# Designed miniproteins, single chains, continued (2): the designs that were tried, part 111

Each design is a single chain, and the fold is of that chain. pLDDT is the mean over its residues in the fold that is shown.

## One batch from the design tools (miniprotein)

Design m7868
Fold by ESMFold2-Fast:
Structure m7868 (fold): chain A 99 residues (1-99)
Amino acid sequence: MLEEDAEYLENLAKRVRELAEKMRADPSTPPEAVRHLERAAGLLEQAASAYRKGDVETANKLLREALGHLSRAADLTPNLDLQIEISVLIIGVAVAIAT
């Protein structure tokens, strides 16, 4: 179970990094939004590592921090399609916290 949770978070981190690169190429996206996505991806990878160690409390703290950065990235993003992509990732992180 914790191993499957770690893989899920690693896949989310990969998606966040892919979105960050896509958004970096978008001239309407402020660099601050991309930095928040990059930080969220790093926090998701750290949360995955915490789950592998059985440290659910640390993982949940890191997931909440990642959620904050994803929400800030969405707020800073004027492109509606990109905002929707960030919102899907936010839901993905929220599902991980809810278990």
Scores: mean pLDDT 85

Design m7869
Fold by ESMFold2-Fast:
Structure m7869 (fold): chain A 97 residues (1-97)
Amino acid sequence: MSKEELEREVTVAMAEIAAGVVRLVLLKQGVPEEVAQAVADLVREAARRIAESTEDPELLREAVLRLVRAAFAASELPAEEMVAALREALARILEEV
């Protein structure tokens, strides 16, 4: 495995870990399970699409970091707005990848 391939794998794994952390944080804040799971599922799907859209490790890293920041920003919104806000942020990130 090249260093670039390893960095790509680590970056994708970080996004999956972040999805799990976001779900746990939302559940502890009293967000309904279905909303917390929907947010986590969006983060995982977004990370997969980003990984499929680029082979550039730096572009992948930046896109995944933006995704993680967007997920945490959405966690500060009311539950009914979280999924919509994250979908909008995902669309913008995917446009740049």
Scores: mean pLDDT 75

Design m7870
Fold by ESMFold2-Fast:
Structure m7870 (fold): chain A 64 residues (1-64)
Amino acid sequence: MVVHVDLGSVASIDELVAKAKAYLASRGEEVEAYQAFEHGDKAEVVARTKSGNVYLFTADLVKR
């Protein structure tokens, strides 16, 4: 099962990764693997958990 979470706007992919990890920790999810991707003005993090769930985190990259 894939869970999509939109995290709004971030200044960098590292910020999205940090927010994604905080979100998963708040849900009691243990991360097995993750990958981060940039697509122009979009950032994505795909995280697989030990429970067998897949989380897709998305955000807009904002130039500040």
Scores: mean pLDDT 81

Design m7871
Fold by ESMFold2-Fast:
Structure m7871 (fold): chain A 91 residues (1-91)
Amino acid sequence: MEKKEKGKEYFEKGKEAEAKGDIKSAVEYYKKAIKYYEEALKENPEDEETKLLLAEALANLGKLTGDKSLLEKALEIEIELGLERIKEALE
């Protein structure tokens, strides 16, 4: 899936920029990753991996920018995925 792979590419670039202290580039790369992950989820809304990657990108961007709405959205996705994991574990 092209959009998901592009999202992963930009997410890795964002993490690299953040590790180097280049916050401006990290913010730009995380925004691009989020855009591609959201587009990928429009094509496959139930892709758990893409939901997890989107949550990680939103959380990283929210932490760097102080945007609480991004952190809230990331938390919502993580809680939803966590509940599915708990249900699977209780088999």
Scores: mean pLDDT 83

Design m7872
Fold by ESMFold2-Fast:
Structure m7872 (fold): chain A 75 residues (1-75)
Amino acid sequence: MTEEELKELRDFVRKYAESKGLTKEEADEIADFAVRLAKRLYEEGKTPEEARQAALEAVDRDIDYIKKRKEKLKS
């Protein structure tokens, strides 16, 4: 994956997470996670498109996890 592709993924995930109600700090953390995951999958033999898609799916799961954790704390 190119540095440009990783930057685009990071920017997309950060904006997406913020749109889902995460704080800037939480959005930055999930964007870092997505970029690291995409790089790892690419190094393991995934195409850039496959790595990006898998990272985006993991982001959705992580956002759900964060929301459930916040719900539990409010209970």
Scores: mean pLDDT 81

Design m7873
Fold by ESMFold2-Fast:
Structure m7873 (fold): chain A 79 residues (1-79)
Amino acid sequence: GKLRIVLVGDSKHKLALLGVSVGILGVERGAKVKTELKDNRLIIEVENVSPEQAKEFLKEVEEMAKSRGAKVESVEFEE
């Protein structure tokens, strides 16, 4: 499946740092991750993940976002 997470924040710099952190997490988990920064949003796409892997990845991303004052705007999972 494919997991898509959109984070929103008031700081483009903090969102860029989150993008780097999420990229590193993807490498550590062996996941295919794409990140895109658009204005005050960070779009994260994770490909070829099971529903369980998607839930764990989302949990880790939510914790990272909270630490940098960002909020989860949307989450989509497609099988």
Scores: mean pLDDT 85

Design m7874
Fold by ESMFold2-Fast:
Structure m7874 (fold): chain A 70 residues (1-70)
Amino acid sequence: MEVTLTVTVTNTGSVPQRATVSMVATIGGETTVLQEEVVLVAPGESKTVTFTAEVPEDATVGIAVRVEPA
């Protein structure tokens, strides 16, 4: 099964942020990072990340986001 996820990250703060966006899949009880992208988002800016991956039909797919100061 092909899955496409689109994530928009918006920085509503006053300082630049580094966002690590990960597409994760749980297959057979194990969670794996399929794809990962790091975006730098300035104050008031939005960045869009799109992931496409082939996964088994019984897989659970999600997004993880980690934010750090830039």
Scores: mean pLDDT 81

Design m7875
Fold by ESMFold2-Fast:
Structure m7875 (fold): chain A 75 residues (1-75)
Amino acid sequence: KELKASEMVQEVVDARQAGADPEEIGKKLEEGMLELGADPKKAQENAKEIKEALEKGDTEALTRALQRAASSGLS
């Protein structure tokens, strides 16, 4: 469960290096959170925060949003 959440973070890093679209990354993270058993509404909220951080290019905001997702529904 916790290890799988860490893999999602790594997938975001890899996708960003490949130049993936922020919207696509956010959607994949939402699906990953749901697969890990997160509440659907919380998964959507966390995915939106992640998308906004990616669009702004704010690495600190992105890290915090991913950390919130992990602590609220994934761990």
Scores: mean pLDDT 69

Design m7876
Fold by ESMFold2-Fast:
Structure m7876 (fold): chain A 85 residues (1-85)
Amino acid sequence: MEEAFKKIRERGEKYGRMEEAERAIRLAEAVLAGDWEKVKEIVREIAREKLKLDDEQVEEILKTLEENRELFVQAVENGIAKLAE
């Protein structure tokens, strides 16, 4: 886990995307902690700020995320494991 987060930070620093790197780390930490309210908060931030989605579109994304919660957690865990290799 720590090694994967280090690689994310190093890439963020190298490519001038530290804000995106720190947001990705916060999202991964929230998922691993089972803090689903924090996961939804970060997803709302990304959808509104980066994707420029309206409130209705954001709530539909969050509903889909909640319905596929186990798949999302598994995808994040697999991504972290792959980066830690």
Scores: mean pLDDT 76

Design m7877
Fold by ESMFold2-Fast:
Structure m7877 (fold): chain A 90 residues (1-90)
Amino acid sequence: SPINTNVLLQDLINQVQTLFPELNATELVTRYFKVISGVSTFDLEDPYHNFMAHFVLTNLSPKKTLPLDPDYVKDIAELAAKLLGIKVPK
């Protein structure tokens, strides 16, 4: 059965836009959704992909596959914010 990917995509866009209003949420979520769905390779050297992977797992995903250490997620978020020139929300 096809998952209603449009609803999921829009919900993720809305959440990212709310938490990171300075980012292009549509572009980031669409690009990252292609990685999650296996259409694109996950690029660990891309700070957007790395940040979104950890952010989705800890804050946006209702079903966490693996529990991540909160300090590790914070370090990744701080690194991504520094590389992207954004402020991580509280």
Scores: mean pLDDT 52

Design m7878
Fold by ESMFold2-Fast:
Structure m7878 (fold): chain A 55 residues (1-55)
Amino acid sequence: MKYRVVDAAALKRLSGVDLADGEVLTAEELARLTGSPDGEAAANALVHLGILERV
C-alpha cells in the first residue's frame, strides 16, 4: 500500500519528516523516516489527520 503527501508542512511539524507535497511513500518507508515500529498505524493516523492520502 502507498500513501501520498498532501500536507508537507503538517507532516514535518508532527513527525519531523521533510518531504514535498505529492511525494509517494510506503508504510515501511514512513516507519523508517519516523522511527515508528508500526508504519501502517502511523500512516493510517496521518491519513485520518488529512496529512497523507492512500493511493
Scores: mean pLDDT 83

Design m7879
Fold by ESMFold2-Fast:
Structure m7879 (fold): chain A 67 residues (1-67)
Amino acid sequence: GIGAVAQAYVDAVRRGLSGEEVAEAVKAAAEAEGGTAEIRRDEERGEIVVTVTLPDGERLEVVVPAD
């Protein structure tokens, strides 16, 4: 569920991973839960946006600095 995706984000940040690596960890966790994830880089805002959709219809948007 969405808790596993949130935990993957927390674990990646605790490891000191880059924004791109955090985004990939969130995507991998979403796919492991049977969901989908889209990664978008917003260069004007300096952000990486990960949009997660789970099979039960839960949606999570994670915004990570691209710095």
Scores: mean pLDDT 81

Design m7880
Fold by ESMFold2-Fast:
Structure m7880 (fold): chain A 96 residues (1-96)
Amino acid sequence: SELEKKVKEIWEKMEKIYEELAPLLSPENQERLKRSIEAVKERMEELLEEALKEKDPRKQAILFAAISLEAAGVVAELLILKRNPNTPESYLTQPL
């Protein structure tokens, strides 16, 4: 589906930013960031599965918005880290 394709494209973008950022981080911060990205991917996958099963357009739209917010949050965190590699990881591991 079109939605599945868009979600996969977001995951690929997150991985590319992580690969660029990881060499600038300590090993501890690399592991924390990796765990945060994987946790968000799992939440996005769960929301995607619910959205694909949902037939109510209003509920489906809410699930799409939730997926978009999860993606936006992680991308924002990655961009902050890219500018400030010493940013405390506690800000990146806290769920929205």
Scores: mean pLDDT 73

Design m7881
Fold by ESMFold2-Fast:
Structure m7881 (fold): chain A 85 residues (1-85)
Amino acid sequence: MFEINVKVSQELQDMIDNKTVRLHPDSPELKEQLQKILGVTKTLPGTKELDERLREAIDTSPSPSELLSRIAMVEANALIEELEK
């Protein structure tokens, strides 16, 4: 069963608090790190729609908190779509 799982690691939280987080939409390392920290990588593996929405969240988020909210929304929407089948 799929779950909404947005969790912030201590490292990411420290980066947010110290204002050292840099959003690089073209950085695969940042995307992979955020996916691991937020647990997104274990939810609906291989879903292109989820990957596209996650990329949009990373690319368009003006702040780290907004990014986390959008990632949570992407995961929630993917779960809802799976349950509506």
Scores: mean pLDDT 52

Design m7882
Fold by ESMFold2-Fast:
Structure m7882 (fold): chain A 64 residues (1-64)
Amino acid sequence: SPFREELLSHGLSEELADKIVAAVEAGKLDEVEKLLVQALLDGQITPEQAEELARLAKEYVASL
């Protein structure tokens, strides 16, 4: 998935990227936001990266 590659390119772990992709494919944007907050708290991404990935997730869901 292009979205999964984007998550990995921002420094997310494969485990967390897979969980976010599954949440996006299920249309669970609230779960995506919670997982991105967890990545931010874990120090995997910056606040700016979390904002960008949340935007991309919303765009990806809208394209399904």
Scores: mean pLDDT 82

Design m7883
Fold by ESMFold2-Fast:
Parts: sequence; structure tokens; C-alpha cells
Structure m7883 (fold): chain A 77 residues (1-77)
Amino acid sequence: KDLALEELAERLSELLGLPLEEARRLVSAAHFENKLSELREAVERGDLERVRELVEEARRFIEEMEAIEKKAEELAA
């Protein structure tokens, strides 16, 4: 059965020992990357290897988006 986004973030936080705020950002990034279903399935199954892979992809996506935002701000100045 599908986990709600908040429940997914809470489980991700507990599985990886991450702050809940960070887990929420990772879930949002996975949703934006259209990988939310894969992350939800991995978390529900306790597949830590797949969870870590998806989390690393989400982190890289967040870093890339933050870099783009900063660059856009610099170019606007």
C-alpha cells in the first residue's frame, strides 16, 4: 500500500538516521524526479541498498537545483 509523503519522510529519517527536515527534502526531490514510487517501495520493503541509491540521486538533484538557483541570482545581480 502507498505511504503518504509525510510517513515516507518519517520512515526515511528513521532508516538512515537523518533529520526529518532533510528526509522531507529528499522525498520532495524524489517526487520531482518522478522516483517517488521507487523510493516508497524501497522504504516499505526495508531495502536499505536501494534507499541509499535513491537518496544519493535525490541529494545530487537538490545540490544541482541549489547551484542553478544561486547562479540565477548571481546573473540577475
Scores: mean pLDDT 77

Design m7884
Fold by ESMFold2-Fast:
Structure m7884 (fold): chain A 101 residues (1-101)
Amino acid sequence: AEIEITEIRVRATPDRVEIDVKLKNATLEQARAIGMAAADALRKAGGTDISVKVTENEVRVTAKVSPDVSPEELAQAALDGVREAAKRLGAKIGKVTLEVH
């Protein structure tokens, strides 16, 4: 059975971006690849204080928004990073939610 991303939830506030990815049928290494892709995208887009939590069932990544960085652009970068990792892993993506303050 193939890896599935059952849900991606991205929440952006003026000071923080949080991305939660729920996984089915993933290995820890695949989950880590998704988390690192999101973290790398956030860092490149101006995110700081990046935290990554990974299990086979869930990836959570948070970042602080730097001055003069758009929270919306940072959130989109995180989502795009996860989508690109999913494409490389052959993972189907289910529900996607983007909440911007």
Scores: mean pLDDT 87

Design m7885
Fold by ESMFold2-Fast:
Structure m7885 (fold): chain A 72 residues (1-72)
Amino acid sequence: MMDEARKVLRALLEKNREKLLQPGSVVNLVTPVIKEEDILEALQEVGIKLEQVRKITISEANGLTTVTIEMK
């Protein structure tokens, strides 16, 4: 369900917010199925400027979704 995935994603982003504010940081998250659009929205909601995001990679393996967020 999108609401549960978004809640988990937001909590993980809040926990990693200080790291996401560091230039050149890389954050790896394991989450339920999530869309890139939901990731971008959640980043804005936790106060991360999308212009500071270099790259987002989403990979699915063994029923788990790994999200890698690379900051400028």
Scores: mean pLDDT 76

Design m7886
Fold by ESMFold2-Fast:
Structure m7886 (fold): chain A 79 residues (1-79)
Amino acid sequence: MVSEEELTADILVALLEIGLAVARIAYKNGEPLDEALAWIDRLREKIKAQAEELLSGPVLERTLKEIDELAAQHRAELR
């Protein structure tokens, strides 16, 4: 079954996904592109900091990569 670290990683990624979805909705509702991109960048850094505090080893490495990939994907989807 899922380890405590693995569950923690899944929760962090889920929180990032929710925050990224909120940024996209804000942009569609008229928030400036630069503000939406800045929010994505701030959220990415906040979740990465939490991952570095809570995780270690291969789970941390994988989670940081997933965080960066998700943030980059959402930035590209905005433009």
Scores: mean pLDDT 82

Design m7887
Fold by ESMFold2-Fast:
Structure m7887 (fold): chain A 74 residues (1-74)
Amino acid sequence: YKLSPLEEKVLMWAALNAGRAVSLAEIADALGASVPAVSRALRRLEKLGIIEVKEVGPGLYEITINSEAARKAR
């Protein structure tokens, strides 16, 4: 499948921060993107099965990478 530049950046950032509790605002700030844009990128990556997003606290998420599905993105 084809990923947008923002979706690729979100995936790379998520891989580097796997297992951490993170906010959408933290991701948006790190990538120079808006919170709605990050939210849409995460939703698409989750629909493609590349990542799983789990809410671990109010406004805090843990992102895990499905390595097999991520390999298919190449």
Scores: mean pLDDT 77

Design m7888
Fold by ESMFold2-Fast:
Structure m7888 (fold): chain A 79 residues (1-79)
Amino acid sequence: SKIEKEIRLMIKHTRELIAWIKSHADQIPKEKLAEILSKMIEEMKEFKEKYGDKMSPEELKEFDELLAEIEKLKAEAEA
């Protein structure tokens, strides 16, 4: 379904974006990095609210692990 495809793409793109941020964190001003990460957290929480019940247990676990990674990166950017 369209929803299943959106969930898969969200997880894939989020993973790729986290990898990109980790590779370029030293090149991004801390304030800008914190802003980007805050927006990602907000968008992920909204996505989970809308589609969380449509995720498999495996997808939900992976999504939550990705969200935790972004929250950790934000905390590091704010330190």
Scores: mean pLDDT 86

Design m7889
Fold by ESMFold2-Fast:
Formats: C-alpha cells, structure tokens, sequence
Structure m7889 (fold): chain A 73 residues (1-73)
C-alpha cells in the first residue's frame, strides 16, 4: 500500500538523518559519506516510485546538508 511504502521511506530517512547527526557529533567523515550515499539511493527509489515532491525535497535537503558537513569537516 502507498501508506506502507511511505512509512518505510520515513524510517529510512530517519536512519540517514541519525547517521549524519552522529557523524557530525563524532567527526566521523566515513559515516557522513555513507549516509549521503544511502540518501542518494533512497532518492532514486522515491523518484522511480513517484513519491510526492515534498517528500523528495526533504531527502534532497538532507543530502545537501550531509554534503556540506562532509566538506566542512
């Protein structure tokens, strides 16, 4: 169901966001890089499955935040 797919994507988004926050706190550049790659993978799947643009935008913002942190660390 669409609701179930949305819930799964939301948990994946939370996991990626958590990895970025943990990576920033611990100065773990490898963890941040892994989170960015996972975010890009999620983004591709969401676009393929025609998720709402607002949800896609949230994932894109998270990826950009991770990339900025990666460059600043």
Amino acid sequence: SMVFEYVKAQFRLIAISTEIMLGEKNKDVSLIKEAIERGKSLLKEMKKNNFDQSFIDKVEELIKRGEKLYEEL
Scores: mean pLDDT 85

Design m7890
Fold by ESMFold2-Fast:
Structure m7890 (fold): chain A 56 residues (1-56)
Amino acid sequence: MDMDYQIESSRAAQELARENPPTGETSDEKGQAYTPYVRFANRKYLELAGEPPPAE
């Protein structure tokens, strides 16, 4: 299991969240703001593993 890649992708997602904090008044708006971080983490993990990013 590639824990190093998972840690790196998590750090990158946290940094993105720090610079672009999720905004919104409702849970739906906050959920939508959170979605890019999840996608970013998944994409970063695949990049580190040398695999193509998933289709979005």
Scores: mean pLDDT 62

Design m7891
Fold by ESMFold2-Fast:
Structure m7891 (fold): chain A 100 residues (1-100)
Amino acid sequence: SEEIETLIEEIHTMLDNLKVLVKRELPEEAAEISELIDKAKEALENKDFKTAKELVNKIADKLIAKAKELGNEELAEEFKSARDRLLEMIDKIEKLYKED
């Protein structure tokens, strides 16, 4: 499906942008978060939507907690927004696979 392929590409772009943001703002977390993002991409490619969503939540929880620890509430809200958007897009892909 062209629609599914487009959504997967958009998720990959968002995850890559998240890697860049984490490297800039939370460089100590960058290596661990990069590995979790790669696992989330792999889960998505394997159509393991449950694992992909669990990994997105795990990434977001770690990043939000660290941003709050540093007193950066704006960064914490940015990570929450990224999580919510990623979960929405994964849910759309999951629904499209069930409709085909």
Scores: mean pLDDT 88

Design m7892
Fold by ESMFold2-Fast:
Structure m7892 (fold): chain A 90 residues (1-90)
Amino acid sequence: GLEVYKEALEYFKNGLKKAKELADTIKNSKDEAVKKASVQQLVDLKKDLEEKYNYLKYVLSVLPLDSEVVKLLEEFKKLVDETVAAYKAS
């Protein structure tokens, strides 16, 4: 139980870190191909994190709503959605 939570926590922390790096690239890059590729990587990463969360819920039955994993996933989703929306608006 505890090891599964620790691995999930690390996975989501690393995912959020990667998302922040991609968001910075999208915001600051002058290369449209790099921006487009980084947006695609964010979308793919979102799918991977959602699949990992669904697997974790299945294996552990229910995650508490206030778990650090849930908070990291919510921060991640907000960052991705805001970054993609800003990219499309530009």
Scores: mean pLDDT 79

Design m7893
Fold by ESMFold2-Fast:
Structure m7893 (fold): chain A 84 residues (1-84)
Amino acid sequence: MEKVPSETVARAIGLVLRGIGALLEGKSDEAVQDFEDAANLLVEAGEREWAIRTLELGLESMRKFGVLTPEAEARLRARIEELK
């Protein structure tokens, strides 16, 4: 098995960091999109468990920053359930 980090996984990490940046700016919809895009890249890389954890991290971070909308929570939870 290849032990080098996948470029896809590296891009997913970059999107997680971008999503956190969007949270600091109060851009809830942008943050949700970044976390969903990161999770999708992780699924493509075969890292489904990491994808689920990324969405859970997004949900928790949005809640802690006080920017979690009902729509954002529903989207992230639905995607988590689809990946389980």
Scores: mean pLDDT 80

Design m7894
Fold by ESMFold2-Fast:
Structure m7894 (fold): chain A 64 residues (1-64)
Amino acid sequence: VPEVAERLKETADANGLRLPNSVVLEIATLVAAGRLDEAEALIRSVPGASEEAIAALVETARAL
């Protein structure tokens, strides 16, 4: 699921959030599996993420 991971990373970077590649891949895997509630929970658990960054990542995940 590299294209999903790329989009999530681009969204995070655009909102000033530097995600580790392992976290991006885990979120991308959950999104690709249709496990959006778990993907959202993981995004919300990211330390140092702003509300705006979380909202942008959740919206990107749901749009994929």
Scores: mean pLDDT 79

Design m7895
Fold by ESMFold2-Fast:
Structure m7895 (fold): chain A 76 residues (1-76)
Amino acid sequence: MEVEIEERATYTPKEGETSITVKNPKAGPEDYVLVLKKGTTELVGIGQFNEKGEATIPLINAKAGEEYELVVRRPA
């Protein structure tokens, strides 16, 4: 699935989804997106944006029907 986010969004995987593509027109190769279990710090995926503002993240421990938070981050 593809999702457009500015800074933060909620995502709920469907059965059989093993990756997500995140788009942010303002993001570039120095930026990244975290996929966290909502309400926790449990990291289930991370992806770096490309020059087109797209990041594809493998979801290794995501469960269908659980809510996850997508967070755009830059290095401190």
Scores: mean pLDDT 74

Design m7896
Fold by ESMFold2-Fast:
Structure m7896 (fold): chain A 82 residues (1-82)
Amino acid sequence: DEELLVEALKYLREAYEALDKKDYESAIKYLEKAKELLSKVPDMEEALKYIEKAIEAAKKGDYESAKKYLEKAAAIVQEKLR
């Protein structure tokens, strides 16, 4: 569980960096990887919902919404590690 959460956070960070570069294709790829990892962890339903919203925003080139939803998902994952 903790290993999956740490790995998911690394992919969320890579997605954030891709969004800052306007590389939406790479951002979506990293968000999908984080989603797959978090789907294996209990009680991640809210984080998974935010990742889905971030993916949809990134598909539309909506940087601000994609970043906002990614930050919300990352905050939930970070809180679970505490």
Scores: mean pLDDT 87

Design m7897
Fold by ESMFold2-Fast:
Structure m7897 (fold): chain A 62 residues (1-62)
Amino acid sequence: SMEKIKELEEKIAKTPPDSPERIALLAELTRLYQAMGNEEKSEEYTDRLIQALRAKLRRERG
């Protein structure tokens, strides 16, 4: 799990903004931090995920 978190954090840092890959990476990081009980990081990544999803949905709906 720890190695997976590091890998995902490195990938997200290199991922372009507004990409579908970024949403997937944010969702996975949120899940992993929740499973670890890391409330601070879980909240941080949950907020980033929600913002990314809202932006995507608004663009798709017009």
Scores: mean pLDDT 79

Design m7898
Fold by ESMFold2-Fast:
Structure m7898 (fold): chain A 62 residues (1-62)
Amino acid sequence: MLEELAAEIGRLFPDLSPEERREIAEQMLKEGFRLSEASRVEFMILAAKTYIKLTGKGPVVV
């Protein structure tokens, strides 16, 4: 699950390191996110919000 979510985050944010992808994935999982239960849009929005929280940068896909 973690590796799969990190890979999907890598597709949204290809410039992120593997460590950054994992950190975002771990934070999303802690908040109860599940890839199998979420729509693509829900995933993109939450990933962008988590990216902003962890990096302080604006969303790259929203």
Scores: mean pLDDT 73

Design m7899
Fold by ESMFold2-Fast:
Formats: sequence, structure tokens, C-alpha cells
Structure m7899 (fold): chain A 100 residues (1-100)
Amino acid sequence: MMAQIEALVEIAKRNLAAGKYEQAELAAAHAASAGLDLVKQTRDVAVAERVLALLEELRAAFEAALKQETDPEKRQILQKTLEALDQTIAELRALLAELR
């Protein structure tokens, strides 16, 4: 599972760099969903910390793309993806606090 999440994060970053924002959003959504599911199944602090780090890295990449993008429709896709990532990151942080 972790290797699949890492692969999805790399796919999202590559599509983002190529300007393929819808494909980047889809890969990011799959990475976030798979990551959250893995943390819920394993209840492992190290797994939770690694997934959180990967999603934070992905969030930073989308934020950087949003700062450079001028097209309003493309900005909307990037902003929607960031909002979804922020929600999953918040849920992961709450879950990590429960695992302490």
C-alpha cells in the first residue's frame, strides 16, 4: 500500500508539472484516499507520519502551481484540489493525535 501511495504522489506531481491538472487532481485524490485508509487500517504512528508527509509534499506542489497559474478555470481545479487535501490532512492530524 505505501509504495502505491508514493507512486500516486509522483504521478500527481508529474501531471501537475505537465499542466495536466485534472489528471493531477485524480491522482492526488487517490493518494489521499488510499493514505487515509492505510492509516485507519494499520493504526500505526509511523505509517500516519509518512502518509502525512507525502500529502503535505503534494499540497506544497499544488500551492506552488496555483501561485503561477493565471487561467481562472485551471486555478479553480487547483484550489478545489488544495481544499480536499487540506481536509484529508486535518483528518490525518486528528487521527495521529488519537494514536499517541
Scores: mean pLDDT 87

Design m7900
Fold by ESMFold2-Fast:
Structure m7900 (fold): chain A 78 residues (1-78)
Amino acid sequence: SADTELTGRIMRAMYELVKEKLGEEAAKRVEDAGLAAYIRTGSVEAAARAAIDEAKRLSEEVGEEVERIVRELREEAE
């Protein structure tokens, strides 16, 4: 579905950005935070928020870049 495709694209973009800036372990932590929120809530919005919050906890600057990319990808899909 379009939601599944968008979710995959957002998760991949977040993972790659965090991996490039902060390394693979940081990228896995951000992905895990998002996935845990999705499993708990069933909400893509909650998953994206949890991933952004974890990224900001690791690096405010990188977290802001992640938030920008998520916003842009969601706006393109709407």
Scores: mean pLDDT 81

Design m7901
Fold by ESMFold2-Fast:
Structure m7901 (fold): chain A 91 residues (1-91)
Amino acid sequence: SEKVERLVAEAKEAVEGLINAETVEEAIGYALRLLGIAVEAKLELPKEEAEETLREIIKLAKKAAEEAKTELAKRLAEATVKGIEGMLASL
């Protein structure tokens, strides 16, 4: 759906921002944005589309955890993965 495509695109942008974040403010901002996108997917998509979209966001967040340029951004990406996995488990 158009909404799924938009949410995945926004998640990709947030992940790229988190990977390249050099400041505490940037890293926290992008991690919160990624969590907000996951919350929107869970609340606004039909269950099957929400599950697929959350799984894709988890893959993107795991990429951020591996590729993050700072230890802070890596830890925030890891925490974000755990949060979104919790959202997926509650579907």
Scores: mean pLDDT 89

Design m7902
Fold by ESMFold2-Fast:
Structure m7902 (fold): chain A 78 residues (1-78)
Amino acid sequence: ADNMYENIENGDFVGAVGGMLGARFVGDLKLAELAREQAIKKGGEEVVKAFEDAYDASNGNLGAAMLAASDAIGKKLR
């Protein structure tokens, strides 16, 4: 558990998003919330929302969600 918290805090955006989805899947709502906050901190709320919206719209297609997040990051960095 402690190592997962450290990995989420010190990881990149992809690691934070993976931690959020994994925590939600196993029902650890506290860890899922922490991972989501770290993803927002690293990529921004707009990027996290684009990821979540694409993931839900594609019935859990991680590739589609990552593409949407990448597009949102590209627009933010212009």
Scores: mean pLDDT 67

Design m7903
Fold by ESMFold2-Fast:
Structure m7903 (fold): chain A 82 residues (1-82)
Amino acid sequence: MHEKIRQLLEEGVSGDELVDRFGELLYPKLSSVLPPGTAYGLLSEIKNLVKKYLDEGVSGDDLFEILVRLLDQPYTAIANPL
């Protein structure tokens, strides 16, 4: 799965498209362990957090590390975003 995040960044995907494609990678993981309503709610919060980092100018390796953390530990990353 980390390779999929690397591919998104290497393809030059940015802004809203990056947020949406990252959400597509994350949603199956969330929906496998959470009820649909809870999974969509958490996905929305994570997408908003990614958008915030992009707006703050986070890119490259720092962005990759943040996306990996959100994919591996979505609950912890939302509770401790910095």
Scores: mean pLDDT 76

